# Designed miniproteins, single chains, part 69

Each design is a single chain, and the fold is of that chain. pLDDT is the mean over its residues in the fold that is shown.

## One batch from the design tools (miniprotein)

Design m2391
Fold by ESMFold2-Fast:
Structure m2391 (fold): chain A 82 residues (1-82)
Amino acid sequence: MEKELEKLIKEAIKIFLEELPVTKGIGLSLRLIGLYLDGDYDGIIEILREAAKELEKQGKFDAAQRLFDIADQIERIVKEKK
């Protein structure tokens, strides 16, 4: 299910670029891509949940929930393959 993981990563990147300051959105997007290429899915899940918590602190609850949902979907997909 590589295509499903790629879609979720792309959705997370879109949220970072739309909801965070440009420099931070780019930085987190590059970090997500690096972790994905390394196969570090636990690192991806951690970064998504940390970004979601930061968005909650900014009052962006809908964007935060979307990132939590993406992290949960990635965790489910990864655990099904182990």
Scores: mean pLDDT 82

Design m2392
Fold by ESMFold2-Fast:
Structure m2392 (fold): chain A 61 residues (1-61)
Amino acid sequence: MDEDNKKALEYVKEQVKDAKNIRQAAEDGIAGKTAVYPATKEDIEKARAVKLPDEYIPGPK
C-alpha cells in the first residue's frame, strides 16, 4: 500500500511549493513589483531634497 507514501509526497511537494512562493515574493519585493505604490523619480528627488536643509545649498546646479 502506498497511500501513506502518496500523502507524504504531496505534503513534501506542498512545502517545496511554499518555499518557491516565498522566493518569488522576495524577488518581486526586491524588484518593487509588489502591489504597492511605485517609487517615482519625483518621490526619490523629494526625499533627497529633504535630506539637506534649505540653509545648506551645495550649489546652483
Scores: mean pLDDT 56

Design m2393
Fold by ESMFold2-Fast:
Structure m2393 (fold): chain A 75 residues (1-75)
Amino acid sequence: SPPPSPETIRAMLQAMADFAESLGAPDVAEQIRSLQSEGTLQALIRGANLALSVTKTMDDLNELSRRVQAAAEAA
């Protein structure tokens, strides 16, 4: 598969930020949102690591995965 476009990366990062905010981590969400301006695979990896840092349960991980997949499919 081709690498995700910058537009897809920004959509995925937005989903990660919204997820972090939904778990009560607005500071992490702000950090992830700051990465959207880059639109690079490296920014996506950093955003994913930040989103994963706020997950506490398998349900959190599954919800993050669902949100990111939906954002990528919509972009």
Scores: mean pLDDT 87

Design m2394
Fold by ESMFold2-Fast:
Structure m2394 (fold): chain A 78 residues (1-78)
Amino acid sequence: MSQQILNMGFRGVDMMNSMSPSDATQFAQRFGDNGYRLAQSDPSVTDAIIQSFNYGAQRGDSSTSTIFRQSQQRIQQI
């Protein structure tokens, strides 16, 4: 379990490294200004956003929309 969580976190960091600062900013903005501000103050928030998108993509388009909304709600509570 712990190894899988670590690997997911590592993948999130790798995705952020592949994203330009511009793309990362746009990604955070999709969760609203609050999401962007939280990502700036706490980089772990960005990882949670990336993981949620990866999970959505794995499940397909309809699931992506659901996961996106759930992630946005969670980010607002963090």
Scores: mean pLDDT 48

Design m2395
Fold by ESMFold2-Fast:
Structure m2395 (fold): chain A 100 residues (1-100)
Amino acid sequence: SKEAERKKILAEAHEEILAVYNEASKTATPEDKAILKEAFDIVRKALEEILENPEEFEKVVAEALAKLEELKAKASPATKAAIDKIMAILREAAKKIKEI
């Protein structure tokens, strides 16, 4: 039950983040596309690690958010906004997992 609910939360977060990534990538410069891809790869790895080690989820989320903040510093304003949306989705997923 709790494992199935966790998988659902992570799958929904992945879908929402992928939608943000795809939309932002349509108008991004080549430099910003590279930043967006790196942001998506950071999140994908974090979601995979949470599935493997659910007890470590708070640490994994914190580390992913720190890496996203570093990428955000290098990005254009539009790409910063996309990274902010990705970070918000990840924070909301973490909150939902904690409530299980």
Scores: mean pLDDT 87

Design m2396
Fold by ESMFold2-Fast:
Structure m2396 (fold): chain A 62 residues (1-62)
Amino acid sequence: SIDDYALEITESLGRMYVSVLILAGASVPEAVAEAERLFRKHEDELEGVDEAIARLRADYGV
């Protein structure tokens, strides 16, 4: 089902957003923090937000 991919979709969106922010000149911690802020703003619309944020923070060392 789509629920089987919800975390992977959310994580992929987060990684794309982090990459765009870094390309725009943000530091890695700033980019990850901004992605977390955006996910929290839309947490009612996104599945797996807490786990996706945890994975982004772990993978980027923040």
Scores: mean pLDDT 79

Design m2397
Fold by ESMFold2-Fast:
Formats: C-alpha cells, structure tokens, sequence
Structure m2397 (fold): chain A 90 residues (1-90)
C-alpha cells in the first residue's frame, strides 16, 4: 500500500529529525551543532510533506512538536526551517 509506505518513510524522517535535535543540543562545537540543526530541519520538512499526504492534521501536530523542541533548545536553524514548512501548509 502506498499509504503504508508514506507513513513508514514519514515516521523515519520524523525520527531522524528528533535524533538530530538531540545531537544539536549536546554538540561540543558550533559547526557540529549547525550541521545537526540543518539535518533536523530538513528531515522535519520531509516528514511533514510525506505525512501530509496521509493525514494533514497529524502531520502538522507532529511538526509542531518538533518546532517546540527546537525552540526550547535554541535550535534556531531547525526552528526557522520547520516554521517555513508549516506556513506553506497552513
């Protein structure tokens, strides 16, 4: 089923975004932190796009959870990318 494949891929991207937000929060140097933040934002945007094809409301909710984590941790690069992705769907 195409729907099951979208859910699986979206969940993988959502998980990757979470992992990279953790990596950013514990990174020892600025370059590592910025790279992790960019990866978090990219994976969050991809998760939102994939999951939006299945369930728009749930996709937005999950992306908003990632945005809250990014904002709380000062992950500005990730937060900006997630905000822009959400604006395109709202």
Amino acid sequence: SMKKELIRKGAQKYTAAKINLVAASISENEEERENAERAAGENAEEALKLLNEVDKEEAIRLAEELLEIARKNGAEIAAERIEKALEKLK
Scores: mean pLDDT 89

Design m2398
Fold by ESMFold2-Fast:
Structure m2398 (fold): chain A 74 residues (1-74)
Amino acid sequence: SNREAAQEAMLLYLRIAAKEFPEYREVFEELARLVEEGASLEDLLARMREVAATLDPEARAVLESLARQAEALW
């Protein structure tokens, strides 16, 4: 499995999202920290789903896309 590359890609995209959506910067940075700290896929996805409900449609779509990528590659 390509788990290390998937983790690196997730970190990159979460950091890009934090810059692209400065109003949700702390949320995307929190998710990036969970990835860096080695949180389980289940815990990461649960937090992503919880957070998605608080985002506007554009930021939510990005987060949902990242969640799908994590499920496929992690």
Scores: mean pLDDT 83

Design m2399
Fold by ESMFold2-Fast:
Structure m2399 (fold): chain A 94 residues (1-94)
Amino acid sequence: SKEEIIKEAEKVLEELIEKIKEVAPELVDGFRKLKEMLLEKLKTSSIKEMANLLYSQSQLLRKEAEESENPELAEVLREASERFEKLAKKAREE
């Protein structure tokens, strides 16, 4: 369901923020803003638009992980990217 996908996306973002607090605390406020903006967009989106938004977020996190000079941050971002990619696939299958 759309509501379940939004709930799963929120959980991914909350767990990402908790890990970011430990490895790159200076980025926490940015990710909190991202969480709020992304969840608002998902709530107003169709299931197809939701899949595209989640996939785009996965790609952005992957790029940030590859460009990061902090290996702990890169791992955290890579894990979040993979979780968003799986969630995007789940949204496409609805």
Scores: mean pLDDT 88

Design m2400
Fold by ESMFold2-Fast:
Order: sequence, then structure tokens, then C-alpha cells
Structure m2400 (fold): chain A 100 residues (1-100)
Amino acid sequence: NPEVVQKVEELLNQPNIFEALEQLSRLAQSLSPEELVELAERLLKQDSPRAKLFALHLLMEAGIKAKGEEAEKLREKVKELVDEMLPLSRKRAEQIKKEK
């Protein structure tokens, strides 16, 4: 859907990130899990922190809407993206597991 892609690109340029995320969340509620995944993959190709944050929100919404096996695959994809965005958090989690 070209209109949805254009709207997401406009949101990436919004000065207020909280307002942009609110609008993104409302837009995401009208989309299928498949459309949400396609948008997230497009955003991940931009390799910007804001685009990755938007992709994370879209994948989380897709995971909420999807059922069964597809929901689990989306959950794994969200975890991978979080690990990529927060490498220090991953190292911290490993240290906590080791020390217990």
C-alpha cells in the first residue's frame, strides 16, 4: 500500500518522536500482520535508530495480531532486533546470568 509507506516516511521526519509513535501505532492497528512485517523489513533497510524503533513497534503489533506459529516467529524476530539495537543490554544480561 503506497499510501501507508508514504505515511510512515512522513512519520520518520516528525520532530516529536512520541507523536510519531502514537500515529504509527494507530496506523499499525489498521494493517494485517503481513503488511506490518513488510513495512518493518523496509524500515530495517534504512539502518537508522528511528527506523529500527519503528520496525520494532510494527513487529510487536504484528506479533499481537498473529496467532500460533506465526506469532512465535515474530516474537523471535523482535528479540533479534532488540539484541541488535541494545548490544550493551545483551552483555549486561549475560553477566547477570553468570553471577545470578
Scores: mean pLDDT 73

Design m2401
Fold by ESMFold2-Fast:
Structure m2401 (fold): chain A 81 residues (1-81)
Amino acid sequence: MEEEFLEKAADDALDTVASRGADAVIAELQQALSQSTDPREQQAVQLFIQGAEAFKAGDVEKARELFKEALRLGHEAAAAR
């Protein structure tokens, strides 16, 4: 997959969490997780929640890494359908 695309998407996710607030993003992702029936989607959403929690804790690099992994898994889940 295009690593440049995943880097850009992870940076966009960081901007979203920073602009909307980590707590708001976590709440939205927890609702998405409860409604998901796809194990890959559940894994991707869980990684996004962990990323937002890392950002809230001040670990921006950890958050970015987790968002990149979540985006990759989410893309793989979408590509399988």
Scores: mean pLDDT 79

Design m2402
Fold by ESMFold2-Fast:
Structure m2402 (fold): chain A 59 residues (1-59)
Amino acid sequence: MTKMEQALELAKKIAEELRDKSDDEQVETITKKLMEEFGLSEPVARVIAEMAIEEVKAA
């Protein structure tokens, strides 16, 4: 798996755990975690977080 695929997988897992939280809180939490775990820039981590939240909601 690519680094981006691993980041998206982690983001989806966190989004499911935070499903009862607001979208803003989910995005902030996931963005921070992706920056810490994968060294992603904030804009890239935020886009992945938003994609993960949308995929979890659609599932």
Scores: mean pLDDT 81

Design m2403
Fold by ESMFold2-Fast:
Structure m2403 (fold): chain A 81 residues (1-81)
Amino acid sequence: MREEIDKIREIIDSLPEEYKAFLAFALGGRFDEAEELRKKLNLPEEVFELGKEAYEALEKKDYKKAAELVKKAAELIKESL
């Protein structure tokens, strides 16, 4: 749904630039680059797994699930700041 895609964008835009790049790589299926950034930013591995699950949800056009997973990933990122 369009509303779920807008929510994903809003969540990503709420993060500092380097964390936005991490989610952008993960949601784009660029997992090697996402994992490199995760390690540099000292984010827990759970954030990376949530990003991968969100990518799979987007591939299946399950935008509601993708938005929920992105929200959870962003919450963990903010807790790690």
Scores: mean pLDDT 82

Design m2404
Fold by ESMFold2-Fast:
Structure m2404 (fold): chain A 75 residues (1-75)
Amino acid sequence: MEAERAARLTGVELTVIGGELSIRWGEPGAEQELRDFLLSIGASQEEADQAVEYVRNGDIKGALEIARKALERKL
């Protein structure tokens, strides 16, 4: 469900403030989970891949901006 997945990404952003995301995000499958979430909210494969690249570079805000734009297009 999109609301639950959006809340999970919001939780990811909140945990960045506490430094927890760097540990949790390093877990196997986290990159694929982000791709799956973005595709589920209507992002393209290219946008999903770009968001993963942003996270690899530490740009969580860039990744969240892609998710926000995909959610806006769905409404």
Scores: mean pLDDT 60

Design m2405
Fold by ESMFold2-Fast:
Structure m2405 (fold): chain A 92 residues (1-92)
Amino acid sequence: LAEREEELLELLARAAAKAAGRELRGEPREAIRALLADPATREAAEAALREIYAAARAAVAALEEAHGDQLDDPAVQEQALAAVRAAAEAAL
């Protein structure tokens, strides 16, 4: 999970940087923080992150409807993580 969280953060950082017209530099968490802290890039980065969040949330909700009685299953949790990753990749 920790390794996949890092991969997701990298994808989020790349999407936010691309939307803001900037190169991704340094650690993903720091890059996202820097983009959100800079008034010149904040609005574009925030909009990109909101779109990814909305897409990921919709995908997870669909999995909850399909597997509501199996949400504690590690395989279903794995599918939820894959859906979040796919939403982030689609923004690139």
Scores: mean pLDDT 73

Design m2406
Fold by ESMFold2-Fast:
Structure m2406 (fold): chain A 100 residues (1-100)
Amino acid sequence: MKSLSAEQKAAEAEAAVEAAVEALRRAVEAARAGDTRSAAVHFAAAGVWASAAVFLGASPEQLERLAEAFAEAAEAFAAAGDEEGAELARRMAELYREMA
């Protein structure tokens, strides 16, 4: 594993959380606009950043922020008719909520 100071790990975790939340916001915007392909791309990016945040030791508050962002994405995907994307996003939201 990468040798990082505790302060550097905390900063990297926050950056990863912010990147995941921003990617989910973009996924929600794309889904609401009917652009399911762009929504899927941004959702995949959010998953990568969320995993990085967990690996870097995201705090309970940061995990709750991830859970809320994935829950919002699930509602947007459901409204856009993407039931598979909505179900995956709901599972991700529940996972991060349980980890918090």
Scores: mean pLDDT 84

Design m2407
Fold by ESMFold2-Fast:
Structure m2407 (fold): chain A 85 residues (1-85)
Amino acid sequence: MKEKILETAKALIEAARNHIKELIDSGQITTLEDALKRMDQFAVNVRNMILIQARRYLSEEETKELLEKFDQIVEEAKKELAEYF
């Protein structure tokens, strides 16, 4: 279950990154700050989904580990977005 939640979260963040990239390519996002802000907004929503699922299926310790890995996925997506500026 933990791996499935993480895989779903990763897919959602990758989709968000690709969407933000399209907005950069179209000129709707012109600054790194705006791109990172949109990623952070998406990350908050995905994190809330993780917490709801974790409360049902995971221990407190497993939830903490899952959130740490999720935070790493978000940081990697932000680094990739920074390459476009």
Scores: mean pLDDT 84

Design m2408
Fold by ESMFold2-Fast:
Structure m2408 (fold): chain A 92 residues (1-92)
Amino acid sequence: MEKEKIEKELEVNKRVLKLIDEALNDPDKKSQIKHIEEAAKIYKEAGYEKAAKLFENIKKLVESDPDVAVLALSVERTVLRKEIKKLEEKLS
C-alpha cells in the first residue's frame, strides 16, 4: 500500500511537471492558463486538494500578475523536480 501511494504521487507529479514546462515555454497566455488548469485538475482528481488549490491560485495570477505567476511556476517546477527525485529514491 505505501509503495502504491508513492508510485501514484510520482506519476501525478511527473504529469504536472510536464505541464509546468509547457506553460513556461508557451508565450500564449491562454495556452499557459490551459496547462495550469490541467495541472490543477490532475492534482484534484488524484486527491491532492492543497496542490490543486495552489495551481488554481497560480492560474488567477496569470491574468492579474503574470510576472508573479512565472515566478510561482518556476518555484513549483524546482520543488516538483526535488520531490520527484525523493519519490524515485523511495522506490529504489
Scores: mean pLDDT 83

Design m2409
Fold by ESMFold2-Fast:
Structure m2409 (fold): chain A 93 residues (1-93)
Amino acid sequence: MSEREKAQLYAAANIAEIGADTLVWWVEEGKIPEERRAEALRDAAADYRAAAELYRKLAEHSEDPEEAAEYEAKAEELERRAERLEEEARKLE
């Protein structure tokens, strides 16, 4: 994978994570109507899962084992955040 492709994947992962963080913040601040809160949490979870997949691709193409391990750990953390949001969404229905 080229350095440009790695930079693009990293940028895409960060954009997805920021999008998810923003949706969670809007839910916590009461900016999302109650009838749409479960939907917003599921959308945030999907964005975290998308970011996790991109971090796993970065790990797969990392030549440094330590860098690969850091990307994999980041992906696992984002998947855990997604699962937590999916559970919270379920409780709202």
Scores: mean pLDDT 88

Design m2410
Fold by ESMFold2-Fast:
Structure m2410 (fold): chain A 76 residues (1-76)
Amino acid sequence: TKEKILEYIRNTPFEELSYAGVARFVGVSVSTVKRTAKELFGTTDKKLIWTAAKTGKDGLEVETEEALARMREALE
């Protein structure tokens, strides 16, 4: 279930986060976790997924915000 995957990711430190761990917690296959992560976050990158889960944003939004922050720092 999408809610269980999101909850596990939010409550797990990035270094301990793994698709196998999520799959075990939710009771689904690793393939199902990867597919659901891509549907929820638009990406399979663990760092972007973890950040998006904690902020409640899409992974693509997180990537865009990071790019925007870098441009802001370069200009100011």
Scores: mean pLDDT 69

Design m2411
Fold by ESMFold2-Fast:
Structure m2411 (fold): chain A 68 residues (1-68)
Amino acid sequence: SLAEELLRKLRELDARDPAAYAATVREIGALVDAAFARHGPDLSPAQERELLERMLAVLDATLAAVAA
């Protein structure tokens, strides 16, 4: 699942760069807050998937940057 992939990649980032992990967790928190501000507290399955995909995109970009 996207949620399992997100958790696995977050653990990978924390192991490689704890400072980048902390910054990424804050950015993910901002994405969650923005989604709830736009759509309300009860996200549809499509909105939840879009949010998880956006979180993964941020995380993947950060992992690529810390690997370089």
Scores: mean pLDDT 86

Design m2412
Fold by ESMFold2-Fast:
Structure m2412 (fold): chain A 71 residues (1-71)
Amino acid sequence: MAPITPEDLERIVREVVERGVPVAEVARRLGLSPSLVSNLVAVVTAGLLTPGEYVTPEQIAAIRALAAARA
């Protein structure tokens, strides 16, 4: 799976948290699932990921595992 770039992560936080754009719309524009975008926002706001950092495949796998556990 393609890694999420730091630019994409910053865009997600800016659009969802700062601008209040719906998670589903941001997910559609970036080609990501709404649940993945929602979980990325949640972990960033909890301080587990910093906007501007490269999101590795391992971090994406961890976020997906967390999303699956919460579903």
Scores: mean pLDDT 66

Design m2413
Fold by ESMFold2-Fast:
Structure m2413 (fold): chain A 95 residues (1-95)
Amino acid sequence: VPEMTYDPYKLSDEQFFELVDTIIEVARELGDEKTAEKAERIRKEFEQVKKDYEEGKLSGGEYRRRVRNLRTQAVNLAIELLEKDPSTRKRLPPV
């Protein structure tokens, strides 16, 4: 079972991509190209990790570790954007 009660940052794949895509859009609107580039890198890494897991190249434990790290990075970028402009909360999906 998913550790939803223990892992509050657990998102579906669709929710994760929606979060990252929103971070990219908001960062660009704020002129923060570095944050946009970091979010694009996280998106690409998540797609690769998911593909590697589906192809049997990663164990379940390694997949969960990498996905958790990527989610943590995305959440940290969202927090940085919220600190710059609190109105971004209205655009971010609930975490």
Scores: mean pLDDT 74

Design m2414
Fold by ESMFold2-Fast:
Structure m2414 (fold): chain A 59 residues (1-59)
Amino acid sequence: FADNLIQDARDLGKKAGRPDLAEKAIQLVQDGNFVGAMQLINQLRQQAEELQRQRQLLE
């Protein structure tokens, strides 16, 4: 579970262009704050998906 959150944070941080937020999410996982980590990962996921959708819609 924790490894999956860390991988998601790194991947989504790359896609969203926010490696700083990815590192913050990883720190939250290490601290045992899984709720906080999941919230931040969800924000990164939304930003990455939004950017991809905007590119598709603007074609």
Scores: mean pLDDT 77

Design m2415
Fold by ESMFold2-Fast:
Structure m2415 (fold): chain A 58 residues (1-58)
Amino acid sequence: MTPEQAIQKVAREIQEDPRVSDQQFDDILLRISQLRARGEPTERIVEEAREMRKKYRE
């Protein structure tokens, strides 16, 4: 799986989660964009997105 595919996969999983609101999804996407712009490693970006999803699902 390429770095782009890994990020797309996690974004897709979050988008398909009915417990995550549109506003929460937008917040996660904004965070992904910010981390990508800063040159953060793909693994860190995926982990951050998953952590945010987990917090929103609690």
Scores: mean pLDDT 80

Design m2416
Fold by ESMFold2-Fast:
Structure m2416 (fold): chain A 84 residues (1-84)
Amino acid sequence: EFESLSLEEQLAYLKERLDEADKKMDETIAKNDQKGLEEVRKELEEIRGLASRVANESTDLDLQIEAAVLEIHAAVGIVAIKNI
């Protein structure tokens, strides 16, 4: 399903997932929900991996940059969770 999408559609999907993960992270931090934080960490790891794949598969510089930004954003979120 996801792999059948265009790279642009894959990036749009990952942006939505990242926004939801960021929102969930804020909510789980506010609730001191360690299990929820672990779920968010796994989601961010998946988003990071998929964004890295899009960056590597794309020949379009703009898509490569967008994918790299998503990868970095997800990585920052993972580091933030580890410091809680």
Scores: mean pLDDT 82

Design m2417
Fold by ESMFold2-Fast:
Structure m2417 (fold): chain A 76 residues (1-76)
Amino acid sequence: SMIEELEKQLEEIEEEIRRMKERGEDERKIASLESARGILEAAIEFEKYLEKAKERAKEENRKLTADVLLEVIREE
């Protein structure tokens, strides 16, 4: 799934950040990877909300719309 793919990429970035910190590598490079980690975390959360919204829309015989997505996000 897309979530599994993104979680794998997140794990790889987290491992690289850890290694770079252990090596005392360039703080700017580390900060760039930490930014990428944050973006991936946000993408994973969005995909989780989207899947939950799809399930709700199906259960309630609604189209997947922004309203359904916002309802899911507000409940979490």
Scores: mean pLDDT 85

Design m2418
Fold by ESMFold2-Fast:
Structure m2418 (fold): chain A 94 residues (1-94)
Amino acid sequence: SAARRQRLLETVRYVLENKTFFEEETRNLLLEALEEVLATADDDTPAEDIIYEAVLRAITEEGEKLGITDYETLERQARGVAEQLLELMKEIGF
């Protein structure tokens, strides 16, 4: 639903701005990727899968800029970041 998408986007934005040490560019990449994933996700898609996919897209884009082509490394980093974001979201009542 639109309400579910809005809650996910607002919660992630709040967490990125107030609970993480990511630079503004990284936060913007994550939020852009999240909006793209939310545009194609259905209401049955778990929030954890949406967050993971958004993070994986952002980490892959950032990794390409740094010359990192090892997909296993990018997946491991994306999983860690997604788990951190989900934990922080739960702490604020998501």
Scores: mean pLDDT 81

Design m2419
Fold by ESMFold2-Fast:
Structure m2419 (fold): chain A 80 residues (1-80)
Amino acid sequence: SLEETLREVEKLLAEYVEASEEERPKLIEEIRELAKKLPPEMQEVVEETLERLEKEKDKKKRALIVKEARDKMIELYEEM
């Protein structure tokens, strides 16, 4: 379901915040694969979020990026 896919994407994004640099490439691949099951607007949010996360070295800022992505995905879901 869409709800199950969103929960798994949110879980993996949270794991990315805590992940070592060595673990991040695998998480990115898993997130991108799951995102293919989401509507195009949500796929865009995920890709923009991953681009921001890959450039961000500060853990607290990565957590904020993930929170912003979650908030945007909830907004899009409510508009469906």
Scores: mean pLDDT 85

Design m2420
Fold by ESMFold2-Fast:
Structure m2420 (fold): chain A 62 residues (1-62)
Amino acid sequence: SAAKEAEDDKKGKELLKKTLEQAKKLKEQGKDFEAQILASFARMQATVLGDEEGVKEAAEIE
């Protein structure tokens, strides 16, 4: 249903934001490998959500 899709999309976007923030934080700490893994996860999340900005941001961290 449209209502469930909207709610799922909102929660997905919130999780994506947190995942991207953590990936950036890991990169700041010099943990490039861990940051790349988390960025790859974020890219998959963004792809499922159809969030092209999220896909691009995750790719920039990888």
Scores: mean pLDDT 79

Design m2421
Fold by ESMFold2-Fast:
Structure m2421 (fold): chain A 74 residues (1-74)
Amino acid sequence: SEEELRRELLEQMKALFEKLADPSASEAEKKAIGAQIDELVREAQERLSPELFEELVRELEKLLNEAGAKLKAA
């Protein structure tokens, strides 16, 4: 289902964000991870309904805000 796809894509994006936050990751690795995240966002935009895509974007915004807060705390 589209809801299952949304959850799968969100889980994949979360894993990639965790790798991106790894201080041992090289700049080349971070760039490659960023490209993978962009690809998943494009897939979500094409395959999900506008409603489910909006929910995914909102969840991603929460993850980015949490990551930004952690970076400021570090």
Scores: mean pLDDT 77

Design m2422
Fold by ESMFold2-Fast:
Structure m2422 (fold): chain A 57 residues (1-57)
Amino acid sequence: QEIYELLAKTGNEDVIRALLETGDDDVIDALLKSGNKTAIALLTESDDADIAKKARD
């Protein structure tokens, strides 16, 4: 859990995209909780409407 938040905080798009591709709800929640603007931006562009809605809020 904490490690995914730390990885998101690095701002590395390749790492964030790899985490997003896991499709794991815990990973998605960790990306949202990281507060990293790049991670949040990528999540808002997700093809999954539920993930995109969480990122916009």
Scores: mean pLDDT 71

Design m2423
Fold by ESMFold2-Fast:
Structure m2423 (fold): chain A 85 residues (1-85)
Amino acid sequence: SVSALVAEAGREHEARAAELESLSREELLALAREELRRAPTPWALMLLLQEEAERVLRERGLESLTPEELRRLTLERTRERLAEL
């Protein structure tokens, strides 16, 4: 199912994130924008997740967010958008 494929993509993204720990938050933001642009339609949930992460970063300021705060706020906003569908 699409849901199972998105979950697998999420796990691959998390494994990838471990490799990216040495990158600055600005570098991570640039990579997130690239992935969002390249993601095909079947990855719509991942696209929404990345878009909401970008919004949180813009609103709160890149330097003021911990990775934990970014994850929490991104998940909350993504759930809100999905609930509106």
Scores: mean pLDDT 63

Design m2424
Fold by ESMFold2-Fast:
Structure m2424 (fold): chain A 63 residues (1-63)
Amino acid sequence: SEVMEKLSELARRYRAAVAAGRLDTAQRLLDGIVEIMKLLRQGKPKEEVLAKADELLAEFDAA
Protein backbone atom coordinates (compact mmCIF):
# COMPACT_ATOMS: atom_id res chain seq x y z
CA SER A 1 0.00 0.00 0.00
CA GLU A 2 1.25 3.50 -0.89
CA VAL A 3 0.01 4.74 2.50
CA MET A 4 2.01 2.04 4.34
CA GLU A 5 5.13 2.83 2.28
CA LYS A 6 4.91 6.53 3.23
CA LEU A 7 4.22 5.69 6.89
CA SER A 8 7.27 3.38 6.90
CA GLU A 9 9.44 6.22 5.51
CA LEU A 10 8.08 8.66 8.14
CA ALA A 11 8.78 6.08 10.87
CA ARG A 12 12.34 5.65 9.52
CA ARG A 13 12.88 9.44 9.68
CA TYR A 14 11.45 9.49 13.21
CA ARG A 15 13.95 6.80 14.32
CA ALA A 16 16.80 8.70 12.62
CA ALA A 17 15.80 11.94 14.40
CA VAL A 18 15.72 10.15 17.79
CA ALA A 19 19.14 8.58 17.13
CA ALA A 20 20.54 12.02 16.18
CA GLY A 21 19.13 13.66 19.34
CA ARG A 22 16.78 15.85 17.25
CA LEU A 23 13.96 15.43 19.76
CA ASP A 24 11.84 18.38 18.54
CA THR A 25 11.92 16.98 14.97
CA ALA A 26 11.17 13.48 16.30
CA GLN A 27 8.13 14.75 18.26
CA ARG A 28 6.73 16.59 15.21
CA LEU A 29 7.19 13.47 13.04
CA LEU A 30 5.49 11.30 15.70
CA ASP A 31 2.58 13.79 15.97
CA GLY A 32 2.19 13.67 12.18
CA ILE A 33 2.25 9.84 12.09
CA VAL A 34 -0.41 9.76 14.84
CA GLU A 35 -2.57 12.23 12.85
CA ILE A 36 -2.30 10.07 9.69
CA MET A 37 -3.28 6.96 11.70
CA LYS A 38 -6.25 8.90 13.13
CA LEU A 39 -7.38 9.84 9.59
CA LEU A 40 -7.14 6.16 8.57
CA ARG A 41 -9.19 5.05 11.62
CA GLN A 42 -11.85 7.70 10.81
CA GLY A 43 -12.17 6.31 7.25
CA LYS A 44 -10.97 9.50 5.56
CA PRO A 45 -10.40 9.29 1.76
CA LYS A 46 -7.05 7.81 0.68
CA GLU A 47 -6.37 11.07 -1.22
CA GLU A 48 -6.60 13.11 2.04
CA VAL A 49 -4.37 10.62 3.90
CA LEU A 50 -1.74 10.66 1.11
CA ALA A 51 -1.79 14.49 0.98
CA LYS A 52 -1.02 14.67 4.73
CA ALA A 53 1.77 12.08 4.39
CA ASP A 54 3.31 13.95 1.43
CA GLU A 55 3.16 17.25 3.38
CA LEU A 56 5.12 15.68 6.27
CA LEU A 57 7.64 14.01 3.93
CA ALA A 58 8.28 17.40 2.26
CA GLU A 59 8.55 19.25 5.63
CA PHE A 60 10.85 16.68 7.26
CA ASP A 61 13.22 15.75 4.45
CA ALA A 62 16.02 13.77 6.13
CA ALA A 63 18.66 16.31 5.04
Scores: mean pLDDT 84

Design m2425
Fold by ESMFold2-Fast:
Structure m2425 (fold): chain A 102 residues (1-102)
Amino acid sequence: SEEEIREIAREILDVLKKAIEAVKAGNYDQAIELLKEAVRLVSRLHKKLQEAGLDTPERRALLDEVYRLLAEAITHVKAGNRDKAIELLKKAIEVVERLLEL
């Protein structure tokens, strides 16, 4: 349902905000686990969009951008690039919020 889709998107936002706090605290292992959880939630969101017939080109492009930003963020967390990781995660939050508004 559309309500389930919005709920998953809000769960993604919560996990991403927690990941930013983990990065700020220097808890990089926790941040990586939270980002893996975010990737799992994005995959679940994509599946729910497909099942609902809502997998539009616009939503697909935003999902692809979220996946790219999360993959880049994980790489920068692993490298200890704190500020770059936070920048990428803030961008991911903005893209997920755009998905929620559609």
Scores: mean pLDDT 89

Design m2426
Fold by ESMFold2-Fast:
Structure m2426 (fold): chain A 101 residues (1-101)
Amino acid sequence: GGEEAARLAREGGRIAEEAAKKGDKEEGEKGTKEAAEKAREATRLANETGPGTSGAATGIAGSGASAGAKIAAEKGTEEGAKEAEISARGAELTARAAAER
């Protein structure tokens, strides 16, 4: 259960990071919508896994990816892209740690 949620959170983080790198508002909006959807699915699976360390970690990863996507979409700037990348990277690292446990 937790491994599947971690994989989705990691994919969401990667999509958000790529959207952030573009720094373009239209491209960022397209990428962040997909990242947010993956993050929501990861969070749903994490909640179904229960209150274990793996479930908690994947939930955090999903939330981070979603937050990063939102920042990139709202700001549409280089600063927003950088913040989204940091959030997405954090989410991906957390998801990877959960998958390895």
Scores: mean pLDDT 58

